# Designed miniproteins, single chains, continued (5), part 18

Each design is a single chain, and the fold is of that chain. pLDDT is the mean over its residues in the fold that is shown.

## One batch from the design tools (miniprotein)

Design m16591
Fold by ESMFold2-Fast:
Structure m16591 (fold): chain A 77 residues (1-77)
Amino acid sequence: SLLSDEEIEALAYEIQAATYRALANRFKERGEVEKAIEDYKKAIEWYEKAISLMSGEDRQRAEEFLNEAKKELEKLK
């Protein structure tokens, strides 16, 4: 197979995280701060789930996006 079940699960979690991060960025651009905070928090949770199933360069990439989401969240608090 092209991907293992664990790799598929990790990818699904990363896609969810990226989706919430994109939504949070859009809410931030619109001045909808409370919605942006909520979606950054959701993005962080999904990135942490993805990272738990990842290794190597995939983990490093996901950790970088997690750290960016955390930095954006801190700027809004």
Scores: mean pLDDT 87

Design m16592
Fold by ESMFold2-Fast:
Structure m16592 (fold): chain A 73 residues (1-73)
Amino acid sequence: MREEMIELAKLLGFDDEVAELLANSSNDMKELIENIIKLGDLKLSEEERKKLLETEDVKEVAEFLKKKIQEQK
């Protein structure tokens, strides 16, 4: 779990130390995803949020978050 959380943060472009800090500040993967959404002020539909939080593939989660960040830029 923690290694997967660190991997998610790294896939989003965070440095190793920042990735570890983000993972350590969250109790689980769902909390980490929620914290990233709040930090980026990302607008997600109910369906998008549900799908994202239920997704087990860290790479897929990272690609989805990158897409949402670009759409709101």
Scores: mean pLDDT 75

Design m16593
Fold by ESMFold2-Fast:
Order: sequence, then structure tokens, then C-alpha cells
Structure m16593 (fold): chain A 80 residues (1-80)
Amino acid sequence: SEIEKLEKEYEKKVEELDEEFKKEVAKAKAEVEKEAKEKNWSEKEKAKQLVLELMRLVGEYTDRLVELRKEYKKRLKEAE
């Protein structure tokens, strides 16, 4: 079924996006820890910078997820 193929493709793309997001979160946490040590940030400043970076990553992830969902819905409509 074409619909079943589209569902599997969409699920795979979402899984790939989730794995990318997890890697970027881990990288961001490591970078914030490194910068905190180099710049002698307080725990409050470190927490603030981590929150800002995580918010940025969540925004990017959400935008990409929305675009994947739009593409999937469009392809479903075109597949009868």
C-alpha cells in the first residue's frame, strides 16, 4: 500500500530527527559546560545559557517536525 509506505517513511524521518535532536542537546550541554569553565560563569549564568540554548534547539526541532508533518499530509492527500 502506498499509504503504508508513506507512514513508514514519515516515521523513519521523525526517528532520524529525534536522534539528531538528542545529539544536538548533548552537544549543547557539553559546550555550555566548557564555556562556563572558560568564562568562570556562575551557576545561575550557566543555567540561563543552557536554557536559552535548549529553547533554540527545541524551536528548530519543532519547526522541522511541523514541516515533516506537512509534507507527510500533502503526500497522503496526493496518494488518493
Scores: mean pLDDT 86

Design m16594
Fold by ESMFold2-Fast:
Structure m16594 (fold): chain A 61 residues (1-61)
Amino acid sequence: DLELEVKRGEVIARAVKELGLPQDEITELATISDVEEQIKRFKELGASPEYIEELEKIKKE
């Protein structure tokens, strides 16, 4: 559980950096506890397919 949460946080940090999101959007993403909802939000924000794929792998485990 902890290892998956750390890995998820790393993927989120990389995607956020690439997207150049303002602090308000970063804070909103950080409050989403459900991996499925986070994936959906990242798709809406136009995140690279690579980050979506990594999050889906985390969800599947």
Scores: mean pLDDT 73

Design m16595
Fold by ESMFold2-Fast:
Structure m16595 (fold): chain A 100 residues (1-100)
Amino acid sequence: MEPVYLSKEEVLEVIDEAEKKIEENKDKLSPEVQAVVEEILEEVRKYAEEHEEIEVEELLDLIGELAEKLSKNFSEEDQEKLIEQLMLFRKVLEDKVKEL
């Protein structure tokens, strides 16, 4: 697969759409999962703000590294719920890439 790049503005749009979809699921998530998801979204937003163009695979790697680091003490159920929210983010990102 050839490297795919998104502009800072496009990544921020993806984050905003993903945050909206995740907000709709907040009642189904533990406070611990909610906190980790919010921290991941904040760190990804900071990363996007510091770059004019972002490689999609590098963005996904950052999300994966943050998820692993922040979920180290999670129960199996909380890990599954976190993965579900990250898959929603990935789908929003993939849908944005397909529109290019």
Scores: mean pLDDT 82

Design m16596
Fold by ESMFold2-Fast:
Structure m16596 (fold): chain A 90 residues (1-90)
Amino acid sequence: MKKVKELLAEMYERAAELVEKRDTEGLLKLLYETYLKVNELLAPDSKDWHEEMALLAAGATYSSVKSHLDKDPKKAAELLRKEAEKLREE
């Protein structure tokens, strides 16, 4: 659980930087690489309810960020950093 949360928090911090630079390709690549690493960490027999909730929250955050990406990259980056802080505090 903690390792997955740390990986997601680091992803959100890096994603915020890419969003501020309007690097959409870099953002998509980072998300893809992070999902691959998370899948490796979740196998075998490591899935619990908290890990599943963290993954669902990541998906919800990305959807929210995507809605701001074209219009307000600063707001998108702020949302990503907020989620990173939340993951690190838990």
Scores: mean pLDDT 67

Design m16597
Fold by ESMFold2-Fast:
Structure m16597 (fold): chain A 91 residues (1-91)
Amino acid sequence: MEEEEKKERLEKSRKLFREHLRELKEKYTKRYEEAKKNKDEQKQLEEAANIVLVSMFLGERDEVTEEAFELLLKNSNPEMQRILESMRESL
């Protein structure tokens, strides 16, 4: 009885966590677009990193995630480029 309720609570928590991650991705994407419009290169890199991290947890490789990876790769040293490419391949 308590085992079934515990399983239902875990499934609801997982769904809420995914919904929160999607809301965070939308928030970071909006901030990224605003940083592009304002030509704030540092903020673009910060929000691109946030987009990549949230996309990794969501298991999503969409257009905005690819754009974020490309921006980070362009602005990274060789060691960081290898890490980013490994992350990209895991999606």
Scores: mean pLDDT 81

Design m16598
Fold by ESMFold2-Fast:
Structure m16598 (fold): chain A 81 residues (1-81)
Amino acid sequence: MERGLEVARLIGRLFAIGLDVGKKVVELEKQGKIDEAKEIKKKTFEDVVKRLKLDPEEQKLLEKMIEMGIKIQKWLAEKQA
């Protein structure tokens, strides 16, 4: 049960991070700050990997959560336009 709880907590944290960074990336891109959007995405990924000590499989999960977060935030931003 310990491994299942750890996986559930990790997924929840990575999803929240993905939504948060996705919102910031979309807001920066909307302002024309494309390079800043790329930089914050890269730095957030690197920081989270170091902070949570993610293994290679968990790093792939984080990348997917960031991609999903960006897609969700873009969809929400399009609804405001």
Scores: mean pLDDT 81

Design m16599
Fold by ESMFold2-Fast:
Structure m16599 (fold): chain A 85 residues (1-85)
Amino acid sequence: MSPLYLLSNATVESVEELEKNYSVEEIKEAIEIFAEANNIDLEELRKDPYKVITNYFNSLSSKVPKPSDETIEKLAAFIEKVLKE
């Protein structure tokens, strides 16, 4: 499964799969593609990933299932770690 798919369909397990099976370079590329596709500024994402990711999921239609708060926190922390390396 692609890193981009795992980011876009985020669960606690998908974040763990990203950490175990993909290089930092592959994950950085996937984050950049995800940000561009969703009109997310990479600099803002790097500065405050939790805020940016939370705002992104809250901006989605009510018809789109949103990840749990635990998933958002884990994803944001993972993105922060990857983008600061």
Scores: mean pLDDT 75

Design m16600
Fold by ESMFold2-Fast:
Structure m16600 (fold): chain A 75 residues (1-75)
Amino acid sequence: SMKDYIIESAYEYGYKLGRELAEKGYSREEILKIVEEQAEKLKTRLLNMGLSEELAEDAAKALIEGGRKGAEEAY
């Protein structure tokens, strides 16, 4: 479904971002801050597109979860 695609895409984006930042030598704290900022931007964009608060929040959480996992699995 479109909802599943949005959530999966957000997670994948977060994962790639977290992994890349970890490979570049960023700290876990710095990675989390950057990932959270990207999640907030995604949430705002989805809301501006007329999507529900619930879906926007779920996508933002998926991006953060992906980012944490990507950073963890880099090292």
Scores: mean pLDDT 88

Design m16601
Fold by ESMFold2-Fast:
Structure m16601 (fold): chain A 76 residues (1-76)
Amino acid sequence: PDIAKGLLKIAEEVKDDPFEAFNAYMSLAVMTGEYGSELALKGAEELVEKYKDELDDFAKRQYQFTVNTAKILLDR
C-alpha cells in the first residue's frame, strides 16, 4: 500500500515535467500491478489532456508506453 502512495506522490510532484510524470506512472503500473495500472492510466490520460499540443515527441512516446503497459497489466 505504501509503495503505491509513494509512487503517486512522485508523479504528482513532477506534473510540470510530463516526461517524468509519465515515467512515474509507468513505474506505478509495473511495480503495483492491476491497482496501480488503473491509477497510472487515469493520471496519464489527465496529463495528456492538460498539455495537449505542448507535449514534445519524447513525452508523447513516453505517454504511449505508459498507457500500453497499464492496459496490458489490467488485462492480467
Scores: mean pLDDT 75

Design m16602
Fold by ESMFold2-Fast:
Parts: C-alpha cells; sequence; structure tokens
Structure m16602 (fold): chain A 63 residues (1-63)
C-alpha cells in the first residue's frame, strides 16, 4: 500500500546516503516520515535488532 511504497523509497534513499545499517532511532524516524503512527512505528522498532538492514525493517512491517 502507499505507506509501504513510501517507506521503501525512504529506506532506499537512506541506504544510498548513509549506508546499509539503520539504528532503531533512524528506523523510527523513517517509519514516521512514511506515515506510520508513532505507536505502530515504536512497536515495529521494538522487534528490530539495535542495527537493522532496510530488508529487516520492511520484513518487520509486513509481519
Amino acid sequence: GPLLERLERLLTRHVIEHGTLLSREEALALLQEAGFSRARAEAIVARLPDTATAGEVMAAVRE
């Protein structure tokens, strides 16, 4: 859906500009920028490792 498409674009841009790994704080910020509520973004990030790939963030959202 539109939130997942926006998140995928934001994660791709982040990887190009900042490298392949995201902190929990970076993942939380990108999820909220994509349009996820703070509560949903925090719940997703709680299931991620301390550093995550774009693929791991996308997989956590699809669960």
Scores: mean pLDDT 85

Design m16603
Fold by ESMFold2-Fast:
Formats: structure tokens, sequence, C-alpha cells
Structure m16603 (fold): chain A 71 residues (1-71)
């Protein structure tokens, strides 16, 4: 289903090397940071609805790291 595919795509982005670094490099750009965090939150919600525990774990980690990078 569409939610499962979106959750998988978000999890792959979250596992990609350099994603957190991109957020860190653009921490002063509110639009980039907001977009990255919103995307991860949406992906996490979809992964939770789909019951994809691996995607949930990856997205929670990426969201925590991105939030720290955005400070």
Amino acid sequence: RAAQLRAEAAAEVARAPGFVELVRQHADDAAVVAGALLGLVGGLWLAEQAGDEEAVAALRRALAEAREAAK
C-alpha cells in the first residue's frame, strides 16, 4: 500500500549516509530543517501505522539525530 511504500522510502533516506550531515550543514536554513524534520515525522507515523518495526527504529534514530543537528 502507499503508506507502506512511503514508510520504506523514508526509512531508506534515514539510513542513507550523510542525511544527518546534510541537516547539520543546513541547520541555519529553517525551510530545509523544517522539511527534513517534517518528512521524518511523517515517515515515522506511516511506519508505525504499517507495523514496520525496522523502519520505525531507523526513523526514530534519524529523527533524534536530525533534531540534535538542527540545534
Scores: mean pLDDT 67

Design m16604
Fold by ESMFold2-Fast:
Structure m16604 (fold): chain A 72 residues (1-72)
Amino acid sequence: HMASPEELKRAIDELYEKAKEAIKNGDFRKAAVYISALGILTAAALLNGHEEVAQYGIDKIKELIEEMEKAK
């Protein structure tokens, strides 16, 4: 029933790219939605014992927050 680590990582990568593009376009509302979805996937990875994928998600969220601060 739960997604594989590979599926979760792909979903994280997709949301990361979408969030990054939204930030570049100044669409901070859209970026916030994608970052929220990244947080949900990261929590799901952690709850399923996929620590490496969870850490990957955390790192991607940190990168996006830094990009948002630079865009202000």
Scores: mean pLDDT 83

Design m16605
Fold by ESMFold2-Fast:
Structure m16605 (fold): chain A 90 residues (1-90)
Amino acid sequence: SMAAAEEKMDEWFQIVEDDMEGLFKEARELAKEGKVEEAIKLVEAAKEQFKGVMDKYIASLPEELKPRAQAFKEEMLKRFEELIEELREA
């Protein structure tokens, strides 16, 4: 059913967001310790891995769900870029 497919997608998106928040916390802690370049490298590597995983996931989805997954990808990539800029300004 479409509702069940959407529920599974929402559950996976929540897991991704939770993992990302953990990574962001780790990156900010590294920056506070003066390890700014290490923090940026961690976030950039995670961003590239996320892009690859999302592209494969979107390609596997029904056409009806692709726009929603694409919007989630774009929102998450924006959060990665915002953190990278935050870390560079530290």
Scores: mean pLDDT 87

Design m16606
Fold by ESMFold2-Fast:
Structure m16606 (fold): chain A 99 residues (1-99)
Amino acid sequence: ETIADEELIDKRILESLLTSLQSEELKELAEKLAKRPDVSSIEIVAAVLAHHENKMSLEEILELLEKYKNESSSVRAHILLHPDMSPEEILKNIEKRKK
């Protein structure tokens, strides 16, 4: 029940995002990430923003997600949104906020 509802919400968010994207490149990036079972909708949004706003390549995004696959979706999204900060600095700031 709850799991099925979460999956439906994620699918609707993804479809809305894909519909709003005017760039074929950004749509392709979002679709590739959606095929990964470990990637949430928030990470897809963060990855699209990282590519569009911060000019991160698809390869850099995928490598970052693989490197931090054991971290939460929120942590990975923060790393994608702050290319001016090292991932280590972001992790340190997140750990500091948990206390």
Scores: mean pLDDT 65

Design m16607
Fold by ESMFold2-Fast:
Structure m16607 (fold): chain A 86 residues (1-86)
Amino acid sequence: MKLVATIEAEGVTPEDAERAAQRALEYAKSKGLNVKEVRVELLDENTVRITVEADSLEDAIFALKAAVSALMEEGATIKSIRVERL
């Protein structure tokens, strides 16, 4: 299962994106979830793309929520989220 989220956000640095991806993957694995990949990419100053690959939709949604929470913990302001299944 693959999810791609396009996020309108402010205050995200490339370093914040990398940390959010790592934290989300580690957190999901710590919960025993089958998450293969979490990628967080800053596309421009106001746009973040999160890509999650997992064995189930539930695992993918969990990892996606963890990544968004990690970005907010780093001080990001989230304005909108659009999620697509691939």
Scores: mean pLDDT 87

Design m16608
Fold by ESMFold2-Fast:
Structure m16608 (fold): chain A 96 residues (1-96)
Amino acid sequence: MKKIEEILKKLEELLKNGETPPFAELLEMLAEMLRELGEEELAEELRKLAEIFRNPKPGNLTKEEVNKKLLEALTVILAKYPHPVLERLRANLESA
């Protein structure tokens, strides 16, 4: 899965520097991984959420709601494609 490997490399570089990607970028990266794994519906949900976050309307979306959806997506991805970088990302989101 070449696309997943490319995304994981980018995530590893960001996490190595002590950074978590912006929510919109993170949602798009997880959506691409979900598509590669055949999870089309969840991938589309994350892409729509990323679009809302790039064009935020005040009061329409909370950090807690985004974190919940990101953790849901990570659970699905990790079940199909276990990887240490994704486990570290999950830990970072739980502490944010």
Scores: mean pLDDT 75

Design m16609
Fold by ESMFold2-Fast:
Structure m16609 (fold): chain A 100 residues (1-100)
Amino acid sequence: SMEEELLIETIDGLIDALEKEKEENKDDPKFVKILEETIKKLNEIKEKLLNGEISVEQAKNEIIKVLNETIKQLKEEFPNNEKAKELVERLEYTIEKLKE
């Protein structure tokens, strides 16, 4: 469906953005680990959506859950890190857009 294709494009865009953040911050192993786990979970949601195992609505809810978990980890592990704060703001914005 068109909604499925658009959501897949959104997931791919998120993964690309997180991969870029990982490459730019490869000297911070804890930060990289959080991003790698988030990317892995997003890829798992993408596979389930592509295989018809979950609906678009279910996929959106799973993405929101994953991003909220990532936001929590970034706030707890990197409370005084400006890059982590900027990433949190980007993820919070993505969650709000997915709720539309």
Scores: mean pLDDT 89

Design m16610
Fold by ESMFold2-Fast:
Structure m16610 (fold): chain A 86 residues (1-86)
Amino acid sequence: DPEIEKLLEELYELAKKLQELIEKHLLDPSKIPSEEVIEEGKELIKRAEELLERLREKGLTELAENFEKNVEEVKKKIEEKEKKRE
């Protein structure tokens, strides 16, 4: 299914971007990332949540469940960093 292949490509790219964001900005507990980084993280989370809905619509429920766990972890880290800027 060409549509499923495109969803898997989007999943791979988005997962890679989320992982890069974690490694560069979210791993050091003493560092508060810039507002630009927080905004980028929020945009990636929003795109990830939209992709999760599309994966579920296509019956890729197990894949969506696994990706959702990663998305929730990144979302939590971003929220913690944003709260430290207040």
Scores: mean pLDDT 81

Design m16611
Fold by ESMFold2-Fast:
Structure m16611 (fold): chain A 109 residues (1-109)
Amino acid sequence: ATQTLTGKGIVKVKADKPVKVKVSLRLEASARANATPGQAEKEAEVKPGEDTIEVEVTLTFSRTLQAGDRVALTIGVEVEGGKKYSKSTVFDVTPDTTELTAEFEVEVK
């Protein structure tokens, strides 16, 4: 039996001028779950003010999820010519978990 889990990253970027950013998303199961990590990335040009970038990644388990399994969703934001930002969120999952969402706000100086 296999099970698929979707991780969704919502990144809000505040910038005074147009900037290019690369949003990366990594979804990893705890060692007990023995799943191959999911990775996705999206490059976007952010408008002056506030812009929202959404990225999704899937993780496939070789077994059904169990109570006590944990999944980490890591959002990375790389600003062209600037700083790199990262946020990790750990979720406790159950057999009924199909989607996880994490939000990250970044202000570009």
Scores: mean pLDDT 80

Design m16612
Fold by ESMFold2-Fast:
Structure m16612 (fold): chain A 96 residues (1-96)
Amino acid sequence: SLEEELAELLIELAAAVLGLILQGKTEEAEEILKKLIEKIQEVVDDPSLSDEEKKEKIIELLREALEEVKSKLEELSEEEKKKIEEAREEARKVFA
């Protein structure tokens, strides 16, 4: 479902953002998230779009933000990988 795809993308985006923060790139993460929120607000506020079309556009925006975050991530250390995986597991429990 679109709801499942949205939840999975949000978890992956959060994990990737955590990676940037662990690498000291907090300012870059904040700029990406700020732009994402602004674009999501434009979609939500568009009266010409159906609720389904809004969800689809938000999914596309989340994918674009995730790709940008991943492009700025340096090679993850084994310690960083463990912390990110633990965060993913905790996030998945909230949606279970």
Scores: mean pLDDT 83

Design m16613
Fold by ESMFold2-Fast:
Structure m16613 (fold): chain A 85 residues (1-85)
Amino acid sequence: EKEEAIRAGTERLVGIARLAAEHPETVAAALRRAAEEARALGAEEVARELEEFRRAALAGDFEAAAEEAEEAARAAVDFALEREA
């Protein structure tokens, strides 16, 4: 269950990273917005991981972006489960 949610989140973020090569400004704005929303919810770790993911994606480092995507997805799932517990 938790690992399935992390995998789904990771796949979505990896898809966004692939778009960064063709639409860097759009991807940068969307991920900055997502990190700001995470911070507003008190999810500082999620915001930090999203910012690291954004940097890797915009740098064209797909392997680093994929690793950061998994870290961001895991942080988001952990935060959600903590709030629902």
Scores: mean pLDDT 82

Design m16614
Fold by ESMFold2-Fast:
Structure m16614 (fold): chain A 87 residues (1-87)
Amino acid sequence: SMEEKLKKEEEQKIYELLRKKLKDEKGFTDAEINELLAKVQELIASSEAVAKYWERLEARVKKYSKNREEYIQRLADVWYTLISLVG
């Protein structure tokens, strides 16, 4: 659907901003970013409580963002923080 396409586009833009920021600010390679993303995603999926917490966090970021661009930027910043704590 169009809604699913828009959501996938938002997710792609979030990860593109995240990759750029990690490369520019931390000097990470694409391989390192892919490994760390997989580890953080596995951690989020590891328990129902953590998964629900993540869903609530995404919903809250969306609610308090003025527009789509701010939501994408803020969620990229959240991912950047999580990866920086793990790596």
Scores: mean pLDDT 82

Design m16615
Fold by ESMFold2-Fast:
Structure m16615 (fold): chain A 66 residues (1-66)
Amino acid sequence: IELSDEEKIDILRAVGLSDEYIPRLLKLSGKELLSLSPEELAKFLGISVEQAKALLRAAREYVELK
């Protein structure tokens, strides 16, 4: 499942994360993003594990809605 760059940005903003994380987030495909653990995603983006969990939950819900 592929998330567009626009969809990834919308998800990041919806969970209250800063636009500073956009360039790193866009290096991940939708498939790559959804395959990471919260701990791996947190380390990759430089965010908390709690923020990474929120982002992954929002991304999964978005994909389900699509």
Scores: mean pLDDT 82

Design m16616
Fold by ESMFold2-Fast:
Structure m16616 (fold): chain A 82 residues (1-82)
Amino acid sequence: SLSITKEEEEKYKPVIEEIEAALAPAAAATPADDRAAHRALMLEGLVRFFKAVGDIRLAEEAIRVYRLAPEDQAELLAAAKE
């Protein structure tokens, strides 16, 4: 789990809800046992989130917590820095 303060949670809630709403149809269409597809949706959501909020510290924590591959680490950090 990510270490998010109550203030960060409140600040980011609208962005999270917008991204979840955008990805909900794809998530609903994905079979529950398709781990690769669910992981890809998680990564897409993370990239969109960090591109919107620019929190490099939290992006580095997400890389560690979710044990992202080097290519996904680079994409997430690039998104957070823009």
Scores: mean pLDDT 77

Design m16617
Fold by ESMFold2-Fast:
Structure m16617 (fold): chain A 91 residues (1-91)
Amino acid sequence: MSEEDLQTLKTLAQKLLKNENDEAAFSDLHKFIYGRTPTKAEIKCLREIIPKKVYVNILKEISKGTQEGLEKAGGPLLFFKTIAEEECPTT
């Protein structure tokens, strides 16, 4: 990931730490992890699946703007994406 992408993710994580209901920032952040834009239903379901304290810790790591912080956050986010694909059916 480029330094520019790290700074973009840092900014998005900082926005979410200040306002957890910023759906645009949530969507953009998860687009980097998912490789696609999540739907509104997926966003709602992800917020229910991911414990708030765990998500805040993930956001704190990304907000450091470092490759190490992103690597620590990326694994858990991909794990929750897999759970969401099973628990958040779009039907």
Scores: mean pLDDT 75

Design m16618
Fold by ESMFold2-Fast:
Structure m16618 (fold): chain A 74 residues (1-74)
Amino acid sequence: SVGFPGGNRMKASDLTEELVEEWVARVRAALDAAGVDAATRERILAAYRAHYTTLLTQSSAAAGAAANAAIAAV
């Protein structure tokens, strides 16, 4: 099983990864609908993972709050 006993920092990191994977899943679905091949899709998804992770990390507290608000709004 995947799981860690984490403090506040580990919870923030886990939340960041969870949010990134949710966004990546949406992008994957869009690329699948567009008929993009698997190799190109995975390359694009890797770039999106890197960008979203960087964005969430740069202002972790504010970005986390904004991302949580956005998710709660759906």
Scores: mean pLDDT 67

Design m16619
Fold by ESMFold2-Fast:
Structure m16619 (fold): chain A 76 residues (1-76)
Amino acid sequence: SQLEADILLALAVMHLYLGKKAMEKGDYETAIEHYEKALELARQALQLDPSNPEAQRVLQEIEEGLKKAREELEKK
């Protein structure tokens, strides 16, 4: 449903920004946890509405954040 897709996307965006906040603090482990949760939620939203350009944009942003967090963690 549209409402379900919208709620899942909103939760994905929330976890995306919590991941960014963790990155700001250098807490890469917490950032990875939030980005992974955001990825799961964004994928579910896209399954309900595959043509949603906002969901696709959010998914790409999450994937970029997750890659950066993993790279930073590997440097330590």
Scores: mean pLDDT 87

Design m16620
Fold by ESMFold2-Fast:
Structure m16620 (fold): chain A 63 residues (1-63)
Amino acid sequence: LQEEIDAEVEDALAEIVAHLAVKYPTDEPVSPTQAQAIRRYLETHPDVPPEVRAALEAAIAKA
């Protein structure tokens, strides 16, 4: 289903954003669309490393 494929793409984008946030902390807030994708990723992937989770939560807080 296209909805399933779109969800996988959003999850992949959230992973890329997470890696960038950990490696290169940004002073700019993430976009609302990116924040939504990150929230969904965290909800579907509870086993993410604590470092990545903290970075993603910090990015969402700025949005």
Scores: mean pLDDT 64

Design m16621
Fold by ESMFold2-Fast:
Structure m16621 (fold): chain A 62 residues (1-62)
Amino acid sequence: ADDEALARAFEHYDRAVQALKEGNLEEARKHFQEAADHLATVDPAKAAAWLKRGEEQIKEAE
């Protein structure tokens, strides 16, 4: 169901943000990708925006 995909997307997004705060850029990248993949099943445009924003934040942390 769409609700489950959204829940998974938000869970991975929160994990990515936490990993980014901890300086774990590899884990942050994985979780941003997982979040976008789950969100893409219900909202591909928003998923693309989330992935782009995550990549920007990772580049700023490098």
Scores: mean pLDDT 82

Design m16622
Fold by ESMFold2-Fast:
Structure m16622 (fold): chain A 107 residues (1-107)
Amino acid sequence: TPLYKKMQDTDDQQHNLRSSLSSQMNLEKHPDNNYDYSYQSHDLTSQHSLTKWSKPSKLKSYKISLLNFQIALQSNLKEDKENLLDPNRTLSDLNFDEGTRQGYKHG
């Protein structure tokens, strides 16, 4: 087993070196693109259009909401696995979602 692992590691090292060269060439090809200039124009346009939906100071709240959604998704994924082993648990959990409870506490 250890000898087999050593041979695999050597092959991976060679592959990594070749992969690194390829990645470096790709990154260097378009790092200096004028996308920054486009972003500046967009930023000016965004500020000029000033709409009721523009909430730059509340961007932090959106990040927190996304994290809460990710936590809820993780809980749901775990529930799906548990449903295969214990279907009765899913019926009990229907009364209250742990993700919802945690979200309410953070309010």
Scores: mean pLDDT 44

Design m16623
Fold by ESMFold2-Fast:
Structure m16623 (fold): chain A 80 residues (1-80)
Amino acid sequence: MRLLSPDELLALLQGILDVLQRHNAPQALIDQVQAMIQRVQAGEPVSEDELGALISAVFEQASGAANDEILALIGETLAR
C-alpha cells in the first residue's frame, strides 16, 4: 500500500465515518475513526500500521454491507 497524503487520508477516514454512521456501527468503532480524523486535522502523523489496525477493526466489527462500501472507498482512494 502506498503512503496517503494527509488530504487523501482525511477524505478516506471521513468516507469510512459516513459509512459506519449510516450502517449504525458500534460507537466505539465510530469514536476510533473520529479520533484518527482529529489527529490528521491537527497535523499529527498517522503510521501505516495504525491505519491498517483501524481498517482491520472496521472489517471485524462492521456489517457486511458497510464493509463492501468501505472496500470500494479504499479502492477509489488507492487508484488515484
Scores: mean pLDDT 79

Design m16624
Fold by ESMFold2-Fast:
Structure m16624 (fold): chain A 65 residues (1-65)
Amino acid sequence: MSGARITVTGPDEEKRLAVGASALGVGERGGELAVESAEKGNEGWKKGFGVEVTAEKTEGPAEVL
């Protein structure tokens, strides 16, 4: 299925997608580390956003919601 699933919630769709995409790249290496890295990288707009990672190791593409 996918190496990691990352869910990002927030009011801005573009910012939500940017965080999700950034987290996906690191998610394959750490999962939770990807979430924290993405949030710290974008501190100005991460505030008020929710980021959830399900780091289940499976074969396939990662998913961002």
Scores: mean pLDDT 48

Design m16625
Fold by ESMFold2-Fast:
Structure m16625 (fold): chain A 91 residues (1-91)
Amino acid sequence: KKPVTLEQLRVDLNLIERQIKEGNPILAPPLALQTLDYIKNDKSIPLEEKAEILNRILELADQFPGKKNRQAIKDKIEEIIKENPELKKYL
């Protein structure tokens, strides 16, 4: 497990949004799944910050290319919420 800063996660989110909006959407799903894995596994990230990141990915969920990629992203988000049901307060 490599420690990732909240600043780096926000840089990655901005890159995901740019890839989708600027016409390179095929690069976005792997980065989104990697970001979600960091949120799932890093217990040091505050719940409010996790919810912010999850909300930003959720806003993009239907814009990711490929039904399989969209389903994988939605499944990962559901898994994170199931492990931390208090996140629903912030979503």
Scores: mean pLDDT 79

